# Designed miniproteins, single chains, continued (5): the designs that were tried, part 19

Each design is a single chain, and the fold is of that chain. pLDDT is the mean over its residues in the fold that is shown.

## One batch from the design tools (miniprotein)

Design m16673
Fold by ESMFold2-Fast:
Structure m16673 (fold): chain A 59 residues (1-59)
Amino acid sequence: STLDRIAELARRAVEALEAGDLETAARYLAQLREMAGSTSGYARAWAEHAIAELEALRA
């Protein structure tokens, strides 16, 4: 499902950040942004929330 994909992309992005692999993290973040742009409602809100949390972890 769309929600499962958002959760998986977010989890993989976190794992990449924890490993110090900023390039891989950026690629997963880009995929989350594409998902946010191509979906609506609850799924879009979840994708945007995940993006915000990942951006906070990068800072």
Scores: mean pLDDT 82

Design m16674
Fold by ESMFold2-Fast:
Structure m16674 (fold): chain A 83 residues (1-83)
Amino acid sequence: SSMTDAQLTLEAFEIIAEYYESKGDFEKAQEVREVGRQASDAGADFDTTKELLSNLAPPQFKPIIAEARSLEELIDKLREKNK
């Protein structure tokens, strides 16, 4: 596959960080990116990634995160929600 799990994890956190930046919340965006980097570096599994991301995400993204079955599905659905 073209992307590693570590890269997919970073991308999922980046989408949520970009959402916060779009709302002017640069401090929260930085926090989200820092947690994403730590999760990626630690090789966090999919379930751990979902829990960490859900704790940081706005309420509207939480059902999407909970229902996703893979990192690729999570990223696709988060991108659609953040359009």
Scores: mean pLDDT 88

Design m16675
Fold by ESMFold2-Fast:
Structure m16675 (fold): chain A 65 residues (1-65)
Amino acid sequence: GPERRREERLRQFGLELAHWVREQKLSDEELKEILRSWERITGDPEGVRRVEEETLRALKEGVTD
């Protein structure tokens, strides 16, 4: 359903964000600041928190390409 699609999109976005973070060599502090800005823009702290969780997971799992 739409909720499952949303969760899948958030996971995919988190992975894509992890790739971008690695390419740009961003620090954990810089990533957190970006996510905080997105919370303010979107008004969706739960969605942003999910993206953060998936992004950090991907970074820990050694996303390379």
Scores: mean pLDDT 76

Design m16677
Fold by ESMFold2-Fast:
Structure m16677 (fold): chain A 88 residues (1-88)
Amino acid sequence: GDKELIERAIELARQAIRYAEEGNNEKALEAIEKALELLSQVKSVSDLDLEILEGLVLIEVGVGRVIGDEKGGLIRAAELVIKFAESI
């Protein structure tokens, strides 16, 4: 159900922060992408809200790469996913 999807998305986003802190940027990004996929299956999440969240996540990841703070970008992206999921 929706609660299980939300809880799993939060856990994956928290795991992404741990991966980023360990310097595993690839696994951090994969965990963020999996969390977004789970949130896309939540019935109470609108397509527009999900598109905005996905866009903001891509901006944080992209900005982090451009400014030489890839870890910070991934952590901020994961924190956005957690905040969104906790608001459902």
Scores: mean pLDDT 91

Design m16678
Fold by ESMFold2-Fast:
Structure m16678 (fold): chain A 59 residues (1-59)
Amino acid sequence: MEIEERLAREMGISRGQASRIVRAVRDGIFDPTELAKELGISVERAKEAMLLAKRLLAE
């Protein structure tokens, strides 16, 4: 099951936004403020999405 599609569905964000978040987490980068600005979402939503992506990648 694709992590990007799961993240997009669970967070209510686009597949492109989910893919960008998953890539940042894979690269070991945790900067929700920068991602929020890049993706046009709130910092709170970026934090939630990054933590969920990290959890999904660890499964």
Scores: mean pLDDT 81

Design m16679
Fold by ESMFold2-Fast:
Structure m16679 (fold): chain A 70 residues (1-70)
Amino acid sequence: MDERNLEANIKGAKNSVDNGREALKRGDVEMAERYLEAGDFLVEQALKIDPNSEEAKKVKKEIEELRKEL
């Protein structure tokens, strides 16, 4: 069911955000950009499955805030 894909995409996006934060802490801006791009892609897939997902919307905003630090 679409619910499994929604949860998998949200979990993947959260992992990408965590990896992006770790890259930023190391000063690796290029790697951080790649992780945040992957996370944004996964969040967009999640929002396509459920546009009302508060969790997916929250992760998308977090990615946008981290991108401002690049």
Scores: mean pLDDT 83

Design m16680
Fold by ESMFold2-Fast:
Structure m16680 (fold): chain A 59 residues (1-59)
Amino acid sequence: SAEDAFLAGIEALAAKDYKAAVAYFREALALDPDAEWAPAARENLAVAEAQLAARGETP
């Protein structure tokens, strides 16, 4: 579900797996862009993408 993808994204972010976090947050937002947690998903997606960019990696 969208919520499961969001929670998986949070877990990946906590593990510093930024590539997985980006994938999960994108999936969550694609499934439910208007969810109550969607603003948090967008903010955490930006954080994960910024971390990948700083490492010279693509999301």
Scores: mean pLDDT 84

Design m16681
Fold by ESMFold2-Fast:
Structure m16681 (fold): chain A 88 residues (1-88)
Amino acid sequence: SKHLQEGLQLYSEGNLEEAIEKFEQAIKDDPNYAEAWRNLGVVLLDMGETEKAAEYFDKAAELYGSRNTEEDKKLAEQARAEAERLRK
């Protein structure tokens, strides 16, 4: 979670490339970290990498959906909606 928190801080400061590095590190530490995949998608979208952002939102949705709690189901639906919106 340290890398996720660092990435979020960098993103809030507009340091998009450094934020990506931190989210990638969070994913390297835990490839099932849905929040890191979602935030990586958000930063990529801000950088204009729309196709990659949609793919990472789909990955986040898959990971949220695998946990099968009520909150995770909502997060999965939100991430899927984000990906679908980017694909038209």
Scores: mean pLDDT 86

Design m16682
Fold by ESMFold2-Fast:
Structure m16682 (fold): chain A 68 residues (1-68)
Amino acid sequence: SEVEQRLREAVEEAIKWADEYEKTGDPEALEKARRYLDEAVRLSEQTEDPIDAAVYVIKAAVALVVAR
């Protein structure tokens, strides 16, 4: 579905920007990672598969925790 595709894209973007923040320390990268994580959480509420949605959101959250 479109929601599942957008959820996947939001998680991938969150991970990408979290990785950028880990490498550069750029606060704009951290802000983008947080925004995409928030979007992924919202999209996860709209999916029919809570387990698949949870896996995607967990991946994004772990990327943000590692980015320090």
Scores: mean pLDDT 77

Design m16683
Fold by ESMFold2-Fast:
Structure m16683 (fold): chain A 84 residues (1-84)
Amino acid sequence: ELCEEAIREAKRAIELGEKALELAKEAGDEDAVRLAKRAIELAKKAIELAKTGDEEKCLEALRTAGVAALVAAVAIVLAKQALS
């Protein structure tokens, strides 16, 4: 359950990061682009950790996925502000 939950959250974070990257590129905001790329990298790391099936690594993966989602959300806000 924990490992599967971490994978689900990480996949959501990748989707958010990809949307953030698209918006950031459209806005031409280099800071938003960097944050979006970082969010995708963190989410991919979370998937790798969760695939190990180790409970401690799956907990780390869940935390990492949460951070990735937050970074993606910040990137989206910055991109939207730049588009305004």
Scores: mean pLDDT 87

Design m16684
Fold by ESMFold2-Fast:
Structure m16684 (fold): chain A 63 residues (1-63)
Amino acid sequence: MKKSEMIVDPEVIREVILENPDASLDEWMQKVAAKLGVKSIPELLREEVKQQIEIVRKELEAE
């Protein structure tokens, strides 16, 4: 399975968090999927995308 088939740009994650600051992690994942043009994040990538969202969120909270 190739993670490179679905690239999550940190800028996309940042925009989702900034547009939806009170949203849950699951809501952020759904909105990221929508911005990437997919129905949902594939199960194999869910943990990786979740970790990327948490990293970007922490960076935004530190700014």
Scores: mean pLDDT 73

Design m16685
Fold by ESMFold2-Fast:
Structure m16685 (fold): chain A 75 residues (1-75)
Amino acid sequence: MKEKIDRLIEVVREAKEQGLSFEEIVDRLMAEAAKFGLEIEPIVQVALEAYRRGLSPEEFADLVIKRLEEEKKKL
């Protein structure tokens, strides 16, 4: 489980470093989560929150990394 979360964090970090759009970050994160059999709904909820708040792609990436680190601490 921790290894799967670490991979999701890495995917988001790489997308941020590549300057990908909000939609591209969401697409990559959802694709990787699906490969690991993880629920997609939490990812969709964070994306909707970021979109409603008008966050930049970089701020959205940072928010996702923070939420994944919090989930990792619960394991």
Scores: mean pLDDT 78

Design m16686
Fold by ESMFold2-Fast:
Structure m16686 (fold): chain A 58 residues (1-58)
Amino acid sequence: GAKEAAVEAAKEAKPYGDKGDSEKANEILEEKARELLEKLSAEEADKIMGEAFGIMNG
């Protein structure tokens, strides 16, 4: 589902974030956020992306 896809995007972005490549990490997450906003309300998309950011930073 949408949450699973966002979690996968966060896991894909995490190696770039860990290397200090925040620009690449943000590109991956922003593309997923854009897809979510097309299919979900802004509130639900924001909640899912917040969880994904938690995974990337944890």
Scores: mean pLDDT 74

Design m16687
Fold by ESMFold2-Fast:
Parts: structure tokens; sequence; C-alpha cells
Structure m16687 (fold): chain A 63 residues (1-63)
């Protein structure tokens, strides 16, 4: 959900990834909210923030 996307964006921002943070804050729709959260987690992982990506994935799974 949108909460997972926001958490992933915050994790990416903490890792110094403005691009990943921006992706998580993109306009959300019902279908895109879930995909946005996952995409942000994948972006965080690709930037070397595997811990942030794992946290975002857990939040997504809990939502």
Amino acid sequence: GSAAGRAAAEAARAAGSHGGAAAGYMPQKDNLGVEGGRAAAEAAASLGNEAGAAIAQKMYDDA
C-alpha cells in the first residue's frame, strides 16, 4: 500500500538516494500504490541499501 511506498522512499532518502525517494513519493493510485512501494524497495536495493529494501518489503507484506 501507500504506507509501504512512503516507508521505502524514506529508507532510500536516508541512504542518500534522492531518485529512489522521489519514486516512492510519485502520485499513487490503488493499483500503483502497491507497485510503487515495491519499485521503491527495488530501487533502494539496487543503490546498495539492502537493509532499507528488506524493511520496505516487510512493510509491504504486512500491509
Scores: mean pLDDT 55

Design m16688
Fold by ESMFold2-Fast:
Structure m16688 (fold): chain A 65 residues (1-65)
Amino acid sequence: SELLKKIKELKKKYEELLEEIDKIREKYENGEISKEEYEKKIAELNKEMEKIKKEAEKLNEEYLK
């Protein structure tokens, strides 16, 4: 099913974004980036995750019909 394949791809992208958040957090904790840069990057990643979540919700509704 192409629909299930697309859902799986979105889940993978979401997991990759979570890994990026962890890396950014670690860089901030290590003093490699400023608080301002940390907050900006986290906000951008959260926005991308929200977009993927909305797209996945649409595909799941389509699958359940």
Scores: mean pLDDT 82

Design m16689
Fold by ESMFold2-Fast:
Structure m16689 (fold): chain A 56 residues (1-56)
Amino acid sequence: SVEGPALGPGTQHLHDAALALGDGDFETARKHAQEAIENGNENTRKAAEALLSQIE
C-alpha cells in the first residue's frame, strides 16, 4: 500500500480494484482497473493491466 501524498484518481481506482478482486467481485475489479488505466500514471497503468490479466 502507498501512504504518502494524496492519491491520484488512477492510484485510488487501482486500490479499489485490488480490494474488489480480493472480495471476488470481478466486475467491480475490472471497472476500477479500467479507470486506473485511463487516469493513472505509467506505473499505475502497468499494475492495473497486470490485475486485469488475472481476471481475463
Scores: mean pLDDT 76

Design m16690
Fold by ESMFold2-Fast:
Structure m16690 (fold): chain A 60 residues (1-60)
Amino acid sequence: GPFLAVATKDVEGPAGVVLSFKKGDEVLVEKEYPNGDALARSLKTGETGLVGMSELEIVE
């Protein structure tokens, strides 16, 4: 199921493809892909996009 994670660094990318965030922002990981990417939602902005799992720290 979905789980919470926290951004470990700032990421900027094209809207509609990559999720942009700042270090310390909370995201909800909705789906993980086998290549290490995930579909996540920013809890700060409500935007969804792709994120690298290596850019996140799982909260629980």
Scores: mean pLDDT 80

Design m16691
Fold by ESMFold2-Fast:
Structure m16691 (fold): chain A 84 residues (1-84)
Amino acid sequence: DELERALAIPEIRRLVEEADELAREAVAAAEAGDLERAVELYRRAAELARRAAELAREAGLEEVAEGLERQAELLLRKAEELEE
């Protein structure tokens, strides 16, 4: 419902898809032992998720915005854990 409406907005869909791809690349980098790259990719993914959340809030999609903010927090936590 709200997620379908959010993904109908091209900029939100683009940001969500790019954030998801960067998060997958971060997992692969971490598994390969490239922790510096994994941290960078998680941080970039979190930034895109936060931007998507802001656009969702502007569109009145508060539940989607909160979900994307939580996703960004999780991605940042993963980056912090890899930095010690």
Scores: mean pLDDT 86

Design m16693
Fold by ESMFold2-Fast:
Structure m16693 (fold): chain A 64 residues (1-64)
Amino acid sequence: MIGEATLTATKDTALVGDPLIELKKGQKLKARILAVHSDGFIEVELLDNGTRARVGLDKVEVEV
């Protein structure tokens, strides 16, 4: 599952990157999915600013 997607926060959470990006439940971001890891994290690149970050699959809904 690599490509452009919309990430919707299912709870208040954060994208772990430089910088750390805080998300409120229901907040949506456009991102490119770079990798899906076996530990339940996804690596993403935000389309707005090119920031690379990781987030747990349990914390976001992914729409491709």
Scores: mean pLDDT 77

Design m16694
Fold by ESMFold2-Fast:
Structure m16694 (fold): chain A 77 residues (1-77)
Amino acid sequence: SSKVEEARRLALLAAAQAAVIRDLTGKESVTLRKQVGDILVEATVYADGRVEAVATVGDETIVLRMTAEEVFAELAA
């Protein structure tokens, strides 16, 4: 559904923002929680480049397990 696609994109954007904050602060991990309308996202980025993000919209949950490089690649497409 379009809402699931929107939620996934918001999770990618939150993960990208967390990755930038981690790079700027040098922290071992950064977690960001955001709510946009009815979509809730939580993204965690680790110093080793791993990304774990969860987006919820209604009864649907989207889980992303990827790298920061993969996040930026998807957003650039």
Scores: mean pLDDT 88

Design m16695
Fold by ESMFold2-Fast:
Structure m16695 (fold): chain A 71 residues (1-71)
Amino acid sequence: MTFEEAKQAGEEAFAAGRYGLAASYYAEAISLQPDDAETWLNLGRALERSGQLEDAAAAFAKARELAPDLP
């Protein structure tokens, strides 16, 4: 699976309300490009929606660390 395929699969799962599956796909994308701040942000959102609040906080912190200017 490519980084773009993993991101797209995560976005589709998230849009379908399948937040745990979305988090799994975003984690796959991060394993391919660990310095992509936007994917860390999307991982955090998926983890938060699936109730994994501590993991979500860590993902959000990593996104801000990589790109402090991200909204």
Scores: mean pLDDT 83

Design m16696
Fold by ESMFold2-Fast:
Structure m16696 (fold): chain A 61 residues (1-61)
Amino acid sequence: SAEEIAKEIMELVKKGEGKKALELFLSLSDEEQKEVLRELERLADPKDSTLLSFIHELKKL
């Protein structure tokens, strides 16, 4: 599900595996990327500057 993929991306970012997180995101279809972005924005802690920066970069793609 999009929520499970979003959680996987969050864990990869937390571990400093930003390249793997990006590769996972880019492996998704355009529609799945939109759903995962919605889940990332919903789940993101507003105090997690690293994750918020990563989400901002994904939105520029």
Scores: mean pLDDT 86

Design m16697
Fold by ESMFold2-Fast:
Structure m16697 (fold): chain A 98 residues (1-98)
Amino acid sequence: EQEELDVEIEAATVLIAVAVALVNGKRTGSLSQEEIDGLEEAGTLLSEGIDKRDPELFRKAAEVLRELADKSTDPEVAAFYRRIAERAEEVAKRLEEL
């Protein structure tokens, strides 16, 4: 009943989380250029995934975010990237069930 709407809301929430992290990181100067590039790539993949309803794009975004987590020296930032990657992968799984 609401499964499709709930998936779309979760997908939008994941995209917003990436956008907020990118804006805050660029504003504070706390992100490396590699992290900025990776977050912009993940954001593009998530946005296209929402538009096309393509689970593979969400999985690619999750992969980019996991790579950023592995390279992060800040454990809180790494945990954030891993959490968002997990949520993106969950969106992909739920889209496949619709």
Scores: mean pLDDT 84

Design m16698
Fold by ESMFold2-Fast:
Structure m16698 (fold): chain A 77 residues (1-77)
Amino acid sequence: MAAVEAALEERREELEELAREAVELAAEGKYEEALEKLREALELAIEAIRAAGATELAEEAERAAREYLKKLEEKAK
């Protein structure tokens, strides 16, 4: 867990920025653009987990994120 936390902390500023952009776009009614920013944030977090050597956790997170984003995209369209 410590290695995963360290990797996420290195990417924390980028993750926070993407999350803020997603929230701002959603508040403006730009849901499709907000979903793209959310996808970028999740992809960056998964890459950080992989870089930390937690490949199995990264694979589980990737599957969960992909399924979640697909459901949001289906409902937003």
Scores: mean pLDDT 76

Design m16699
Fold by ESMFold2-Fast:
Parts: sequence; structure tokens; C-alpha cells
Structure m16699 (fold): chain A 60 residues (1-60)
Amino acid sequence: MLPPRPSPREAVVMAMLMEEGADAVSPREVAERLGVSVGTASRLLRRAREMVERIQAYQA
């Protein structure tokens, strides 16, 4: 199946997860980097983690 295309904000969070490690990225860091609320950052981080996990599961 073709993976869903990430939004620009989701793509930035995915890059952070890949560079810093999934457990090293907090909603606060995402909020600061993207200039969004912590609530929005938490939602973006959750979606980005799901996308990264799906990609990693495919590569396994």
C-alpha cells in the first residue's frame, strides 16, 4: 500500500524522530520548533510516531 503523504509539519516531526530517536523527542520540543501549542505538538508527534513505526515495520 502507498503510505499516506505527511503534511509539512508531520514531516518535520518525523525527521526529528529519525535524527534524535523516538523516545528523545518531547511535545515541548515539537511546539518550540514549529511554533505551535503543546496540544497541537502532542497530536503531531503521535501521528508522526505512528507513521515512523509503520515504515520501520515495513523495513523489518
Scores: mean pLDDT 73

Design m16700
Fold by ESMFold2-Fast:
Structure m16700 (fold): chain A 91 residues (1-91)
Amino acid sequence: MVDPRPPSEEERAAARALADRLAREAGVAIPAELSDGLIASYAASLDHWRGGPYRTADGKLRELPEAASWQEAADRLYELTLPAVRAARAA
């Protein structure tokens, strides 16, 4: 897998869309002063979710299949993060 540095425009766009979707689900507004750092954090996470080895909750090492696009990687991270965001909002 080839990871571009800095993140591509497509990767940053997917990270921005992901941050916006999660903020909407959580019912919060992202302050402008935090948005760049948050987007950079999500872009780094998307790079991980593009493909490669990861450890499951049961401690087993698995290989994540290569994402066809940065949007697919963002969708994977959104689905995994959504239950935690909903649980936090419900608390």
Scores: mean pLDDT 64

Design m16701
Fold by ESMFold2-Fast:
Structure m16701 (fold): chain A 92 residues (1-92)
Amino acid sequence: MEAAAEEAREAAEEAAEAAKAAPKEGVPGAVAAAIAAAGAAFGAESGIESPEGVARSAEGAAEAAERSGADPEAAEEAAEEAREAARAAAEA
């Protein structure tokens, strides 16, 4: 019954690992991407945000990460993982 929240957490953890692979120069952006993924997991677990809202928040954070000089591909991967977790939560 917490499978959707668990999946969101796993996606967030994988997104954080992807963000860590970004160059050291992109550290602030990598942190932003990790926070976005963690926020998606929290939203799914708490039910505070709709799955659509969780996905939108993840995309916004990915854009912020890109503007901070983070690796855009790592930021996009984090956002995609968060969106997939939100979709799974909506269908569960």
Scores: mean pLDDT 56

Design m16702
Fold by ESMFold2-Fast:
Order: structure tokens, then C-alpha cells, then sequence
Structure m16702 (fold): chain A 65 residues (1-65)
């Protein structure tokens, strides 16, 4: 819940996971894209629960397709 340096430290791994999700989306692999969105959400769940919830929602939508 604190806006400490942890947010900056987490940006790089989250960004990499989101880039991979974007690559899979561009390739039409919605299931793989959803997996990477969920991984990013899990990393953020303790540091930024609001953003984690948004990413998990996106992953759930993709998994339903």
C-alpha cells in the first residue's frame, strides 16, 4: 500500500510479461496472452491490487474466448 521504490522495481518484470502478452495477442494466441496477463497480475497483487485486478479481468476475458 506504500508508493515506495517497489513500484519501480516491479515495472520492469511486469512490462516484460505485458510485452509477451501483446506478442501472443498479435499472433492470435489468446490463451497464451491470458496466461501472461495473469502472471503480471500476480506480481502486482500485493503492490498494486487495483492494477492487478484490471489485468486479471483482461486475462479472464481472453480465457473465455
Amino acid sequence: SSAGRAQVEREVPVAMLLIQAGVYLSAGDLKKAAEYYRKAAELLRETDPELAEELERKAEELEKK
Scores: mean pLDDT 74

Design m16703
Fold by ESMFold2-Fast:
Structure m16703 (fold): chain A 62 residues (1-62)
Amino acid sequence: EPEEFREGARAQLEAAKKYLEKGDYRNAGIHAIVAMVLAAMAGDEELLKEAREISKQIDEKM
């Protein structure tokens, strides 16, 4: 169900943000990529955009 992918994307995105706040860029990046995949599978363009922005922020820190 697309709802399951959307829920998973939100959970992964929140994990990415928490790792980013802790300075754990490796784990933040992994969670951001998973969030992007799940958001794309859900067809949720807003979540996909947010995951891409978080991924960009992580990339800037590495």
Scores: mean pLDDT 84

Design m16704
Fold by ESMFold2-Fast:
Structure m16704 (fold): chain A 86 residues (1-86)
Amino acid sequence: MEKAREAARLAEEALRRARAGDVEGALELLERAIELLREATDDQLEVELVEGMAQLEIGVGKAIGEEREGVIRAAELVRKYALELL
């Protein structure tokens, strides 16, 4: 529970930073949130799927000139999953 709560908090901060235009800060926080999710649950496949989907949102956003929007969607996804583990 503690790791999942911290992951949710970091993902929420990542979302705030991305919305404020701090894309690099948001990406750093998302990386830490995903690392905590790997420690929070025994379901490694679910964590890998969430990480993969987040990376797809980031990659697609960057490729089409919507990097901030991609990172926002990734942060929302990671936050949602972290909250579901509570």
Scores: mean pLDDT 85

Design m16705
Fold by ESMFold2-Fast:
Structure m16705 (fold): chain A 64 residues (1-64)
Amino acid sequence: SPQEQVKAKMREVGKEILDEEEYARFEERLAAVRTQEELLALVREVLDLSGEAAYQEALRKALE
């Protein structure tokens, strides 16, 4: 599904841009996501944390 595709891509990108402590918290929250609203909120938090254009581009491609 699109939601599972986005989660998989966020895990890949998160591993590359977040440190191990941040990734552990991110992964726990991502695994707990049940709705599209929760997924969108988590995406926004990770974007605020990283701020990187490459991360934004990777997420944009995953949503296409």
Scores: mean pLDDT 69

Design m16706
Fold by ESMFold2-Fast:
Structure m16706 (fold): chain A 58 residues (1-58)
Amino acid sequence: KAKEAIELAKQGRLDEALKLLNTFSEEEIEKANKKLQEKGAPLDLAEKLVKAAEAMGE
C-alpha cells in the first residue's frame, strides 16, 4: 500500500495515494488530503505521505 501510494503521489494523484494509505479513518484522509491540496503538492511528497499514514493510525 505505501509503495503504491508513494508512486501515485509522485504522479500527482494525491487523492488516490491518500486513499491507499488510509484504511482506518475517512475523516483523517479527507482532512490530510484537503490540507495537502490547499498548500500545494510539495517536493518529497512521498515521504510526507508515509508520515501521514503513520499519523492516520492514531
Scores: mean pLDDT 57

Design m16707
Fold by ESMFold2-Fast:
Structure m16707 (fold): chain A 87 residues (1-87)
Amino acid sequence: MEEAIEVLLELAKENPNFAQALKVIVEMVEEGRLGPVQLRQLLREMADWIESKESSPIAKKAAEYLRELQADPARAAEVLRRVVERL
């Protein structure tokens, strides 16, 4: 968990568009506008986007964690919230 937060936070600090996407997703989950199925889809789309645009080791690791978090949407929401809180 901690490593996933640190990796995602580092990528977000380097990429303002990624940081903004995380903030929007967290807000939508908290407002009840984004359910578990939609969250899983967005995590997959974000991982695909990162892999298509970024070639750095940190980007690759971030994409791996986003794909892993798809298995547990509740945990994913908590991890993303903690990343956004540190931005």
Scores: mean pLDDT 83

Design m16708
Fold by ESMFold2-Fast:
Structure m16708 (fold): chain A 65 residues (1-65)
Amino acid sequence: GSGVQFRALEDYTGKEPDELDLKKGDVVEVLESVDSNRVLARNLTTGETGLVSGEFLLTKTRLLS
């Protein structure tokens, strides 16, 4: 897809059932904003879709152009 992508800089295990699990180096594509603190995203490495914290995206990922 042509969505905004981020690379995870560290592992993250989802704390809620609808959260996306990430491993360091995984690429995440943002699909849509859910609220001010969360986005719906797809892990392009695993194919899983789930919620990702905006705080994690701001502090623990690298934006890909």
Scores: mean pLDDT 79

Design m16709
Fold by ESMFold2-Fast:
Structure m16709 (fold): chain A 77 residues (1-77)
Amino acid sequence: MIKELLESKLEEIVEKDVEEVKKKYKVSEKEAIEKLIELLEKALKEAKADPSVPQFYIDALEKAIEILKKKLKELEE
């Protein structure tokens, strides 16, 4: 349940963040996704360095990055 709930919420959050970044910065969907991947990869590196960060949060960041990378690949023709 926690894993499925987390995946569902992450997908919704990722989709909303992409649209919000795209609208706010007036960038393409590809540029919005690339920017979000950079930010999440930095967050993941910092989270992995901090032993107080729970594993489920690290897993969530990795999953969000995977979702964004998949969307980016689908946009690259």
Scores: mean pLDDT 76

Design m16710
Fold by ESMFold2-Fast:
Structure m16710 (fold): chain A 74 residues (1-74)
Amino acid sequence: MKTYTATVDIEHNGETHTVTIEAVSGGKLTLTIGDKTVTYDVVMSPEEAKRYVEQLADFFMAGAGAKSVTLEEK
């Protein structure tokens, strides 16, 4: 089992909001923005989980006004 996490800082109304994207190989994708969490049941290989987290982090960097991104693998 591999966990891939991206932490994305988004600036909104002069405040930094943190978006956490977590994908667990074997069946979970979780998005957390502030106090809101959404979980998707998706069966992914470790390679697919890593790509999905990286693509979502890139989306937030390019499209959603993200200020910084930190990527972790565990």
Scores: mean pLDDT 71

